Designed miniproteins, single chains, continued (2). Designs and how they scored, part 29

Each design is a single chain, and the fold is of that chain. pLDDT is the mean over its residues in the fold that is shown.

## One batch from the design tools (miniprotein)

Design m4989
Fold by ESMFold2-Fast:
Structure m4989 (fold): chain A 80 residues (1-80)
Amino acid sequence: SPEQQRIMRLSNQFQDDLDAVVKSGLEQGKSIEEIVKELEELKRKWLEEAKKTFSPEEVAVLERVLDGLFTREVDRVKRE
């Protein structure tokens, strides 16, 4: 559906944004704790923006997807 395609595109963009924060943070010599804090801020801003443009049903689906991607990225950063 168009909604599923939109969610997929946003999920891919969010993953790219997560990867960019991690890469930039590591290149700048930031601590893992600082990088995790920046990832938390990124997720928060993404969810607030989504609430302005999407239906409540779309936001609920997107929030679950973004939460999963965020948690996986944080776990990866903390283990490496």
Scores: mean pLDDT 84

Design m4990
Fold by ESMFold2-Fast:
Structure m4990 (fold): chain A 98 residues (1-98)
Amino acid sequence: EKEKEEIYKIAVEYVEKLKDLPLDVQRGVLEVARALSPDEKERKALEVVIEAVDRVLRGLADPALAVATLGLSRAQIRANTPEVRVEALKKEIERLVK
């Protein structure tokens, strides 16, 4: 339980730090951070964020799937703002660490 909370906290910190970058760029940065991290818990958190980014990217490629899977409105998908990216990533991270 406590380990899941710590992983979630680290994952959310990375999401907030990278929020202004497009998702494909965020994925590249996260892969490099994972490769360079000596900390096992941080590597686990980065793996969770990378999986969340992949899920959001797959959903955004199909607007109907994004509405059904990510819980985003069509207007949010079209806007693709930093705030929408953060919201979508946090929801996927919560699913991955539960």
Scores: mean pLDDT 75

Design m4991
Fold by ESMFold2-Fast:
Structure m4991 (fold): chain A 97 residues (1-97)
Amino acid sequence: MAEERAREFLEAAVRRISERFGVPEEEVRRRVERLLREGVPGIDELSERELLLLAALVLGVLAAQRIREEGLPVEEALEEFEREFEEFERALREELK
């Protein structure tokens, strides 16, 4: 049950990331799989867009883990994901300007 909810959440998150960044869903899934295998890459030379995309992927993975470990509902995980991402995007814009 928790794994099924985490998978449902990840599919919804992949669609939202795809729509927000204009990246195909299959490419977003591939990047999530790479993140899970290789961890977070070096961030020193990433563009603002690449940092935002990486943040969305990391937040998605963390929210899926909370569904598995804490039994967080999918809708609440999606709300947390959107809120955390908007806060990160705002903070990054303020720091880079």
Scores: mean pLDDT 79

Design m4992
Fold by ESMFold2-Fast:
Structure m4992 (fold): chain A 69 residues (1-69)
Amino acid sequence: ALDLLEEALKKAEENGHTEIARILRLAIQHYQDGRLTVARAALHEALKIAEKNGDTEIAELLRQALSQL
């Protein structure tokens, strides 16, 4: 899961999706702190934004990460 989250964050930053990047940094921190419920909630929000923006690559990475949580 962490590798997928870090890849999604990198892509969000490279594409200038500042809101997705902010939420992903928060989700990664909560995941590393063992706060899986909060991390999962943040990932669902990031996925919703990625889908709304039509960013299919980030959305797919987030779906894969969520399946491993």
Scores: mean pLDDT 83

Design m4993
Fold by ESMFold2-Fast:
Structure m4993 (fold): chain A 58 residues (1-58)
Amino acid sequence: KVYKATKDAEVEGIEKVTIKKGDTVIEVTDDIARILKSPKEVTAPVPLSQVKDIVEEV
C-alpha cells in the first residue's frame, strides 16, 4: 500500500527519520514502512505503527 503524510513528524526506528507533510509513505510489510523523499531516495525502514496515525491511504 501507499500512503501520504498528513503532518510533519519524526520517527525513531533503526535511525531517526524526518517526515514532512505530503511525503509518500510506502508499506513494505505489515509492520514496516519507508518514506519516499524523491523518485530515487527512500529512508531507512520505520515501524508502520508509528506512522499509521499521521498518514492517509492513496
Scores: mean pLDDT 76

Design m4994
Fold by ESMFold2-Fast:
Structure m4994 (fold): chain A 89 residues (1-89)
Amino acid sequence: MTFGIGDSGEGIRLLFELLNKEGLPLGDGEPQDYPGEGFKEFLEDHGMKPVDKFDEGMEKIVKGVQEKYGLKVDGKIDEEALKKLKELL
């Protein structure tokens, strides 16, 4: 099971839930390069689909999560990353 740019589903949902719950500045870029707290709520409030609007940002966030938690940095939410996200939630 793998989720990345253009993908949707459980992995992306869990990633946004983690970002909102922890309020973590994830990723290696500037603060504007990744969504902060409330990003999912902001997107839903404005009628936007997160994956479609922020494909490049989503890959960067996934890589940031992978780097922060010692996972393989490939920009995709594989089964190992998904398990880690579930453990963090």
Scores: mean pLDDT 54

Design m4995
Fold by ESMFold2-Fast:
Structure m4995 (fold): chain A 67 residues (1-67)
Amino acid sequence: MAGLRTLKAMGDAFHEAYKSGDLKKALEAAREAGKKVIESIKDPKEKEEARKEGERFLAGLEATLKG
């Protein structure tokens, strides 16, 4: 499940980076982790689906935390 794997990696990276209390660094860590997982996906269709799910996850985090 490419999307779930991407979201897990992003969530784990966000949580680990946010232990420092730096929201900006946590968001960047999540984005970078998602990018690495997406780039590792061999199937083009799964890669595109994971990219869309990762972007929705980041947008949701930014909207919730900035709003």
Scores: mean pLDDT 76

Design m4996
Fold by ESMFold2-Fast:
Structure m4996 (fold): chain A 66 residues (1-66)
Amino acid sequence: SVAQLQQLRAQLEADARATEEQIAEIEARVAETGDIHDHVVLGILRAALDTTRRLIASLEARIQAM
């Protein structure tokens, strides 16, 4: 249903915001320390965020088409 898709979109949007906050915190830490482990984690989180954003866009397109 449209309501279920809207709820799923809201959950993914909340997850995206949480990931963006994590990225910002690690970016600030990397700027101070240059830690290689944090660079790897940033790469993983950025890839996950990109995937989540694509899923949100796909869901929005499906909701609008209904």
Scores: mean pLDDT 87

Design m4997
Fold by ESMFold2-Fast:
Structure m4997 (fold): chain A 76 residues (1-76)
Amino acid sequence: SVDEQIEELREQLLAEVPEEYREKLRKLLDEIEEAIRANDLDRVKALLAEARETLPEDVYLRFLSLVGQMLRLYLA
């Protein structure tokens, strides 16, 4: 299912990111996934802006890539 694919992608990203950012990233992933499911694109944009300001560039780019995959999977 889409939900199972998203869960696997999230767990993979969290495992590959430095431990110090995992809790913040998990919260951002929870909130952005909820926003995508609700089709709340303004909230998605706000959460991406928060991630850009709070995460290091490498982590942010990986988060952004996963969000793109979530959008494709949920909006397909």
Scores: mean pLDDT 86

Design m4998
Fold by ESMFold2-Fast:
Structure m4998 (fold): chain A 64 residues (1-64)
Amino acid sequence: GEELQQLVNKLIALQLQLIGLQLELEMAKKAGDEARAAELASQIEQLEKEIAELREELSALESS
């Protein structure tokens, strides 16, 4: 239904954001920017938690 499609679209958007942040983190590490790497790692952790929550919602909708 619509709810399933909305969750799928959100997951795609968050996954794309995660890829971008992971690339920035690797660039910061190569530059030796420890402060930026720490900030990016925190943002990645928060985004991964949001993705995990959406995956749980998706699983709940599929379980019946």
Scores: mean pLDDT 84

Design m4999
Fold by ESMFold2-Fast:
Structure m4999 (fold): chain A 80 residues (1-80)
Amino acid sequence: MKELEERVEEVEERAKRIVREAVEKMREEGMPEEEVEEILEKGLKHVEGLVEKVRKQVEEGNMEPLEKLEETLEREEELL
């Protein structure tokens, strides 16, 4: 189970990195700082909620949400 916990921690870090990179691009494209800050806060909170849900499912023996999230992150990383 330690290996699964490490995977959950990795997806959290990866997802937060994606959010920060996306927000940085929005700032570079001229989005107002207030909107950038709101999107960042909302994005990070959304990631935390997703990770918490995934962690709970893994603890219950369901790997599907973790695998789905890993797949989604791989796809999102391509779009950055």
Scores: mean pLDDT 80

Design m5000
Fold by ESMFold2-Fast:
Structure m5000 (fold): chain A 94 residues (1-94)
Amino acid sequence: SDETINALSRVLGEMLEELRRLQAEGRDVRAALPGLVARAKAEIERIGEEKGEPELAAQAIAILDAGATAYLATGSVEAAERVVKRGVLDLLEA
């Protein structure tokens, strides 16, 4: 549902904002990433369970993992943002 996609998109957006904040503060984004991903996954799974849409939650987790992989490959928060934003757009068009 649009309501579920909106809630999942918000979690993904909040994680990206935390990555940008850490980068802007000159902090170790790579060291923080596993914890931020784990928290976002837990929140996404909670939303999927509460809304009865576990398949949408699984898709959001795949987007999150793709974004994290892009960061690990490039060292770029902007690369992670592009991957996540594309994934969210694809969910809205599905």
Scores: mean pLDDT 88

Design m5001
Fold by ESMFold2-Fast:
Structure m5001 (fold): chain A 103 residues (1-103)
Amino acid sequence: SDADFDAVLAALRAWAETMDPEVRAAALEVVALAERARANGFTPEDVERVREALKRLMALVEARETDREKRLAGEGLVAELLALIAREAGLPVSEVQAFLSEM
């Protein structure tokens, strides 16, 4: 799971480098909060911080990115990161699905 987590964060950083500065900053905040959540054992408070940062990131992507492939890549990475966090935190699949449907 650490290798999968590190791979998703690396992919999110690489994707962020292709985005405008505001989207890039939001994506890097998600990465930082996800690393903190992992270091703290995915506490409910840290998971909620990542969730709110992911919502901000997706709102910025929807508002600013007109390239469909870049949007879909970002959405896929967000979904993959959320699924990994949910698995580590023991969250039910229904909570992950509800969050993704709000994006």
Scores: mean pLDDT 81

Design m5002
Fold by ESMFold2-Fast:
Structure m5002 (fold): chain A 59 residues (1-59)
Amino acid sequence: LSAETLGGLLAKQGKSGQEIIDALRAAGYSDDEIGEGLRVGGNGGTGNSLGDDAERLGV
């Protein structure tokens, strides 16, 4: 399961960007994987805010 897919599922459940990033870190994803996955998945309607949150939080 990719960081992009898991992040998208958590976003559908109304999790904040911080909660999503924390959950992905807890699942064993690196900050680089989280940041790349959220930026790539974020080019669609559900991910633009997640990409911004990832950059702001340093991932």
Scores: mean pLDDT 67

Design m5003
Fold by ESMFold2-Fast:
Structure m5003 (fold): chain A 96 residues (1-96)
Amino acid sequence: SPMEEIDKLVEEIIKIVETLLPLLSPEEQAEIKKLIEKVKNSTDPLEKLKYLGKMARILAQGLYERGKLTPENLEKLREIEKLLKEMGKIVKEMLA
C-alpha cells in the first residue's frame, strides 16, 4: 500500500540520518532527534516529508560547517534526497 511504501522510505531515511548524527554538534543532534520524534508521531505524510526535509537541511549545513562533507557523507546526503523525492511522488499520488 502507499502507506507501507512511505513507512519503508521513512525508516531508510532515518537509518541514514542516524549514521551521520554523531558527526554533528550536540545542539544539532538534539534538534534532529526532536524532528525524528515528530516524524514518528505524525500520521500525515506531508508533515513527515516536512520534518524529514528539515532534518536533511540541518545535516547538510552541520556537515559543511564541521568540514565533514566527505565524498562518503555527500553520497549519504544524495541518497536521502533520492528517498525524499520518491516519498514526495507517493504523497502527490495520495493527494490526487
Scores: mean pLDDT 89

Design m5004
Fold by ESMFold2-Fast:
Structure m5004 (fold): chain A 90 residues (1-90)
Amino acid sequence: DVRESRLNQANQILAEAKREALRMALEGSSLEDIRRLLEEALRRIFDVLSQTSPDDTADGVSRVSSEMRSALEEAERLREEYERQKLLQS
């Protein structure tokens, strides 16, 4: 099913973006770079979902946007912990 294939592709992009964002945060990347990564992933997901029905696209975009926001919040927490650990080691 093309719809299921597109939803799986969108979920795969989401999962990869979340994993990469967390890796970047743990490695000390800037929050701006992490936001840009997540924004690029959102654009790719939107492009994939735009090939489904309008209703499926709207629901998918809403859910993915919420998950991306959660991923950014987690990355921000990890970045704060990284900076704290760096200060303690200095």
Scores: mean pLDDT 75

Design m5005
Fold by ESMFold2-Fast:
Structure m5005 (fold): chain A 65 residues (1-65)
Amino acid sequence: SDIDEAMRDIAIAVLKTTGDLRSERIVDGRVEIELVAEDEENRQALERLGQTLERDYGVKTTILP
């Protein structure tokens, strides 16, 4: 639905503004995002956001070292 797509896009935007975006791509119809964390607290926030995005919207989030 349009609402579900809008909610997904908002969640992706929150993820992108929370971490340092390194890449965004579509692989086999799935959105994949790579980010770098600024510190350990930021990493924990990105991990929680990434888990929610994968569970609810099928977006794969990778947090680089």
Scores: mean pLDDT 81

Design m5006
Fold by ESMFold2-Fast:
Structure m5006 (fold): chain A 87 residues (1-87)
Amino acid sequence: MSLAEKVEEVFEELIKELEEKYGKDSKLVKIHRSFKEMLLSLITDSKASAAQVLAVAKYFFDELKEKYPEASEILDKTLERLEKALA
């Protein structure tokens, strides 16, 4: 499985959980869809490494947890899934 495919799979699982908990039109769902596309562009267009993708995702989730502390557990779980998938 490619790096892009691994990122897509993890984010689709995250988006599904967020849709079920907060609704399909929630800001959290929209933000994560946009972030997924940005990460995929970094991989396909900029040839970003797994380590670079993880660093960007960690920074994004840390910022997002400050704005949406109620989502902290889901975001931490997603980062752990990314770390395992990209190892």
Scores: mean pLDDT 81

Design m5007
Fold by ESMFold2-Fast:
Structure m5007 (fold): chain A 86 residues (1-86)
Amino acid sequence: SESKLKSLFDTADVNKDGYLSKDEFVVFLKLLLKEEDIEISDAEASSLYRFIMSLFDANKDGRISFKELYHFLKAYLFSDRPNGLK
């Protein structure tokens, strides 16, 4: 849910600037995967981080806002209705 994702985002956002740095993004990924009872190594987290950054390439400074992350997840996970179906 949005509230759960926001909670994990806020937990990883240690400096409370509203964005996730590279290190904070890795923490967010580990927290998210822990919810699914998945163990991940630092090497695997780094590989997943690079993949996610290539997908969320909207900001080239290596930081992700909650709005950007949520927007892409919502577009992908909640797109179970055809465009224009009411």
Scores: mean pLDDT 66

Design m5008
Fold by ESMFold2-Fast:
Structure m5008 (fold): chain A 86 residues (1-86)
Amino acid sequence: MREEVRRLLEEAARALAAGDYERAARLAEEAARKGQELAEELRAKLEAAADDPEKKAAIEAEIEELLAYVASARPALEEAFRAAEA
């Protein structure tokens, strides 16, 4: 799922660069949905691992890396959305 989110965002970026805004929007929406599902799953695992500091740290690192990746891609997609609406 995490690699799928990255792949979808990369495909969305390529579609955006090619001027295919509708495809870029669809791929970005799917990536956001899968990313949300993964974040919820990781948070549930984090709660279950509360008494295991090593597992907790590993899960927190995965959540942070996922959020950082999504955050880095979001501004470019939002700019494209604004350009399409203008």
Scores: mean pLDDT 70

Design m5009
Fold by ESMFold2-Fast:
Structure m5009 (fold): chain A 97 residues (1-97)
Amino acid sequence: SAAEKIRELERKVTEKFRELAEKLKKKIITPENAEGLYELVLFYAKLLEELGRKEEAKRIREEAEKHKEDVEKLKKLAAEAFNLFLEALEEEVAALE
């Protein structure tokens, strides 16, 4: 069901945020932080694709691949991808009621 899909997405998002929070808690900007941000951006792109935002997901993936070692670019992409994901999720939830 849609509720089950939302719960599964929430679980996956929560797990990835927990992983990123642990890396940021150490306050170390390293290649590992860029790698974690890159994986987070790809995860949000996958969520966008699952919500039917295929073109946006593709653009975000391509940008992430070009900048996979650029922490500042990846932070910006992660924020953008997350905002697009929330917007798409709100549209999907509204369509269910």
Scores: mean pLDDT 73

Design m5010
Fold by ESMFold2-Fast:
Structure m5010 (fold): chain A 71 residues (1-71)
Amino acid sequence: SAEAEALIARARALGEEAYRLMGGTDALTPEVQALLIEALRLLTEAAILLGGDAEFLKAKADEQIAEIKAA
């Protein structure tokens, strides 16, 4: 779907920006964390639009967001 494709494209762009800001390190600065969290939210919405289990995907995203924030 066009909506899911648009969300995936936005998430990809955010991931690329996060990668550039990391400068080849694995350091999750607050700015990098914010980009990764937004990308994950967009990918989760796209997966739901493509017929994924909304409750499962939202719960998994919340878990991953908590891990990103804890880093």
Scores: mean pLDDT 85

Design m5011
Fold by ESMFold2-Fast:
Structure m5011 (fold): chain A 73 residues (1-73)
Amino acid sequence: LEDKMYENYQKAEELLKNNKSEKDAKEAIENAKKAIEYARKVKEEDPSLGEEMDKVIEKGQEIIEKGKELLKK
């Protein structure tokens, strides 16, 4: 579960960082949403990881906001 969260989070970050197209922005948003969903599940299963998961959720939300800004005109 953590591995899937990390993979989606990393992909979202990379797509946003190197974004040159609307498609990349949309894919970054989708990967960030998946990372947030997995992070919430990890936090429910292991509360000791709560702070780490909260940071992932926060950064994931930031990626979504930046991606949406790129799509808004």
Scores: mean pLDDT 76

Design m5012
Fold by ESMFold2-Fast:
Structure m5012 (fold): chain A 87 residues (1-87)
Amino acid sequence: SIVDGAVKSKLSLDEIIDKILSSLNEEQRKEFAKLVQEILNSENKEEFEKKLKKFKDFIKKNKVKLSENDLLALLKEFEDFWEKRHS
């Protein structure tokens, strides 16, 4: 059940990442890793949001078979991780 309008993924974060990586070739996996690193190493919120947009564009460009709920769960995890580092 969905409570309080919360978006729920059926997949764990690890399963979401594995699904993305399994959809990518070796060069695309390197690009994915670089984009994740750029997101997590963003110096401020504006830079974080710009890097996050670039990541969303990468997922769309490579036609990764990921549900909207799974993508939102992954993006939320990146935001939570980044906020903890800058708290």
Scores: mean pLDDT 75

Design m5013
Fold by ESMFold2-Fast:
Structure m5013 (fold): chain A 83 residues (1-83)
Amino acid sequence: TWIDNTQQAGRYSTISSDLAQTNPSLRQLLVDGYNRSDGSISNLRRVYGRVARQASRDPSVPQSAVDSLRNLSTSLGNIQQSL
């Protein structure tokens, strides 16, 4: 629930790999969004949420990847739950 740059980087890497195998266009959207966020938590949260929504509508993307994207988005919103 705490903001952890190391954990976020690891989760991003795993999701990027999963999307590269199932939906390369969504992977590109994730990579571009991540790079443009320049460390902004608000921008990163928006990117993960948007990619998760599109991934959930694409049957070629496994549910585990969708869940991971949602988890990253909620993790970045952890300010609402400081525990």
Scores: mean pLDDT 71

Design m5014
Fold by ESMFold2-Fast:
Structure m5014 (fold): chain A 94 residues (1-94)
Amino acid sequence: SMSNQQQSQDLTRQGIRLTHQGLQYARQGNLDQARRYADQVVSLADQRRSLGDYAGAGVLYQMASLVYDRLGDHDRSRSLRQQADDLFRLSQQQ
């Protein structure tokens, strides 16, 4: 069976790939595709949070916030950064 550590690493690799795709689409002005990829990164962050990996989830929320910032969705970007900051604080208690 896959360890929690291996699963966490797999989610990180997926998040990085999706973030790069989202940023590429945002730079091209393909806002719908960029948002779709950012939403997938948020879903991976939610999955890591449910696994108790608060630090890893925080990193993924920060990655998604970068895509939303490039899209000009500063409210969503700020919200995701706040979620990341909250999770980093929780990770310090583990």
Scores: mean pLDDT 87

Design m5015
Fold by ESMFold2-Fast:
Structure m5015 (fold): chain A 89 residues (1-89)
Amino acid sequence: MERREVRVYSPSLGEVTVELEVDPERAEEALQRMSPEERRLLEELRKILLEKRGMSEEDAEFMVRLLAEGAAREGGVEALRQIIDSLRR
């Protein structure tokens, strides 16, 4: 398991620090099951994290793995689109 603390904004709580955890085995499985559209969205997400948010390549890779695992559990394409839209603000 990989763990990372990130700051997220919550309308009710303000800016909060959240510990995020990814299972590399499940993330790899999710990436293999991804549709072409989901893979395209993950690539766009990675670019936004690197270019617009100024994340390191390591942080961006962690987030891509985390989101691939999450999208595979629920939300899929729509979850990824919502995340990308929020990051483009």
Scores: mean pLDDT 68

Design m5016
Fold by ESMFold2-Fast:
Structure m5016 (fold): chain A 97 residues (1-97)
Amino acid sequence: LTPEEVERLKKELEEVNKRGIELARQASPEAYQAAEDAYGTAKKAVEAIERGNVREFSIYATAAALLYVAAQIITGNPEIGELARESLKLLGRLGEA
């Protein structure tokens, strides 16, 4: 990936998670916390891969995936599930950088 592609993917990840967090916030405090924790963990995965730390990336990406699943289960909202899948797809692409 080029630096420009990395920045674009990071911006897309932010926009997807901003939408997901807002939907979770409207659903419940527990969903809001899970969605925020998922995005925070996803950002740590991105920071790890930008440092070239593939192991830490994998750990944080896996943790983020579990938190996204928690947010989807808590809300029962298929839109949150769709945004979670998009976030994981974006993380997968960033991990190829």
Scores: mean pLDDT 84

Design m5017
Fold by ESMFold2-Fast:
Structure m5017 (fold): chain A 88 residues (1-88)
Amino acid sequence: MAEFERELRRLAEEYARELRELAEEALDPAFAELLRRLAEEFVRSVPALVEEGRRTGRPEEVLRQFREAGEYYIRRARELIEREKAAA
């Protein structure tokens, strides 16, 4: 469990950092604000996800889903920002 908690917190901090960096690159202020809220939500969700992993006995599944979500949102945000830059 200690490894699960540490990895989950590490991933949340990394995803939040990347989303905040992308928010600074975003041309649309509404989109930038959305990315900042998403970054905050990744960090805020950690305690609940730690408890879910403990309760279900499936920390690996929680980590997998969290990683999939983080990678998806970061990739999607990068694609949208590159499209903004290409259109400008």
Scores: mean pLDDT 85

Design m5018
Fold by ESMFold2-Fast:
Structure m5018 (fold): chain A 63 residues (1-63)
Amino acid sequence: MKQEKRDELIKKRIDLLVKAAEKSTDPESIEQIIKTLEVMKKQASPELQAEIDRKIAEIKEKL
C-alpha cells in the first residue's frame, strides 16, 4: 500500500477514535483510545505523526 493511501486510512480511523474519546466519560476507555492512537502513529508519515501527537495532547489535557 502506498504511504499516501495508508495515511488517508489512518487519518479516517484517527478521526473516529478522537470523536469516541470526546464522547466518552470513562477515563479507562479514553486511556485505551490514546494507546490505540499511539500504535497507529507508528505507521503514519512524519507529518501525520505530528497531527496525531497534537490530538493525543488535546485528549490528555481534557482528562
Scores: mean pLDDT 79

Design m5019
Fold by ESMFold2-Fast:
Structure m5019 (fold): chain A 60 residues (1-60)
Amino acid sequence: GMPPEEHLAGMGVVGGAAEYTDASTLSEVLEAAGFTLPADLRAAFDADVGRLLEYAATHA
C-alpha cells in the first residue's frame, strides 16, 4: 500500500498531484520524491514522459 506521507508530499510539491496537466508536472513530482534529474536530462525526460503518461493511461 501507498504510505500517506508520500501521497501528501507529492500533493504538496505539485500543488495538487491529482491535477496532472502535462509531463513537466510529473517531472517536478519525481524530483521532489528524491529522483535526481539534471536540467538538460529533465528537458529530454519531459518530452519522453509525455509518451510514458499516454502509455500508462492506455495500459493502466
Scores: mean pLDDT 54

Design m5020
Fold by ESMFold2-Fast:
Structure m5020 (fold): chain A 87 residues (1-87)
Amino acid sequence: SPAEREAQALTLMVSTGVDLQELAKKDPSLKPYADRVAAILERFLAGELSAEQALEELAGILREIHEKTGDPVFAAAAERLEALLAA
């Protein structure tokens, strides 16, 4: 349902934002990505983004972090979000 998708998007944006803020304490180069996730959350809560659009932008950020870091955990996270969007 749309309400379930909205709740899912909210949960994923909040948890990803928290995780990136914690990682940014050890690697400050991740701080801009954490800030971008916070901006997506603000736009979603303001009704400027649908749940699908918010998840697409979140997947894009995770792909960009993977390109910068080479850490496969970010590619795997992006693939999970992309699979949810394809369903």
Scores: mean pLDDT 85

Design m5021
Fold by ESMFold2-Fast:
Structure m5021 (fold): chain A 62 residues (1-62)
Amino acid sequence: DPAATAAAGDALARQGRYREAADLYASLGEQASPEQLMKAALLYHELDRPDEARRVLARLLA
């Protein structure tokens, strides 16, 4: 369930578990909303992981 996965990501982000939250949003693949992809990209950027942030943004533009 993409909604349940997104809710779990939101909970992880609130706990400061940014890598796990970003990976969870990214795991939604083609079912990810633009909002969820932006959340993943922002979290990867916060973690100083620009390559992962760029990959997620590329998916947003596709």
Scores: mean pLDDT 79

Design m5022
Fold by ESMFold2-Fast:
Structure m5022 (fold): chain A 81 residues (1-81)
Amino acid sequence: MYRAPPLAREILERALEVAEEALELLREVGAPEQEIQTVENQKRLLERLLAERDYTPLSEEEVKRLLEEMDKEWEEFKEQL
């Protein structure tokens, strides 16, 4: 029985932290309510996944790729603000 590596949980936790930071920024710049609701819904989904422990086994290569893509999207988002 193979358990999902701790790094898979770290990805979800990191995504949750990014979502919280994004919500704070969007509220501060007075973004449209629809955008705020979208990020809030994403945060709730991440919290649900963490609570349900629905971790699928991922390879180290897949984890690295997902983290790099998340970092890229977050940097692009910050540059657009």
Scores: mean pLDDT 69

Design m5023
Fold by ESMFold2-Fast:
Structure m5023 (fold): chain A 104 residues (1-104)
Amino acid sequence: MRLEERMDEEGLESSIGRYALRKLEEGVSPEEIAETAHSNAEKFLEKARELSRRASEGKASLEDLEEMEEYEILYIIGKRGLTPEEIRRLAEKAREREEELAKL
């Protein structure tokens, strides 16, 4: 099951933004995220499909499900050709939402 099939556009942007924010906090640049996603989009799709197959068979761990979501996000970034600037903007929106939630 793909993120694009189970999330609306806002939910999808939120998922991409949270992934990008986490990677930026780990020291990965938006340029590196874009390059990795664009160069390996089809490979990430294949990995996501294999993990999805294991999930449908009841054989996926929580870690497998988390990896599947990350591969789906990377595929979407690559497929849509998201630029480093767009990735940075989505990460900034995710950070702003985390700050708003922390005030509750």
Scores: mean pLDDT 81

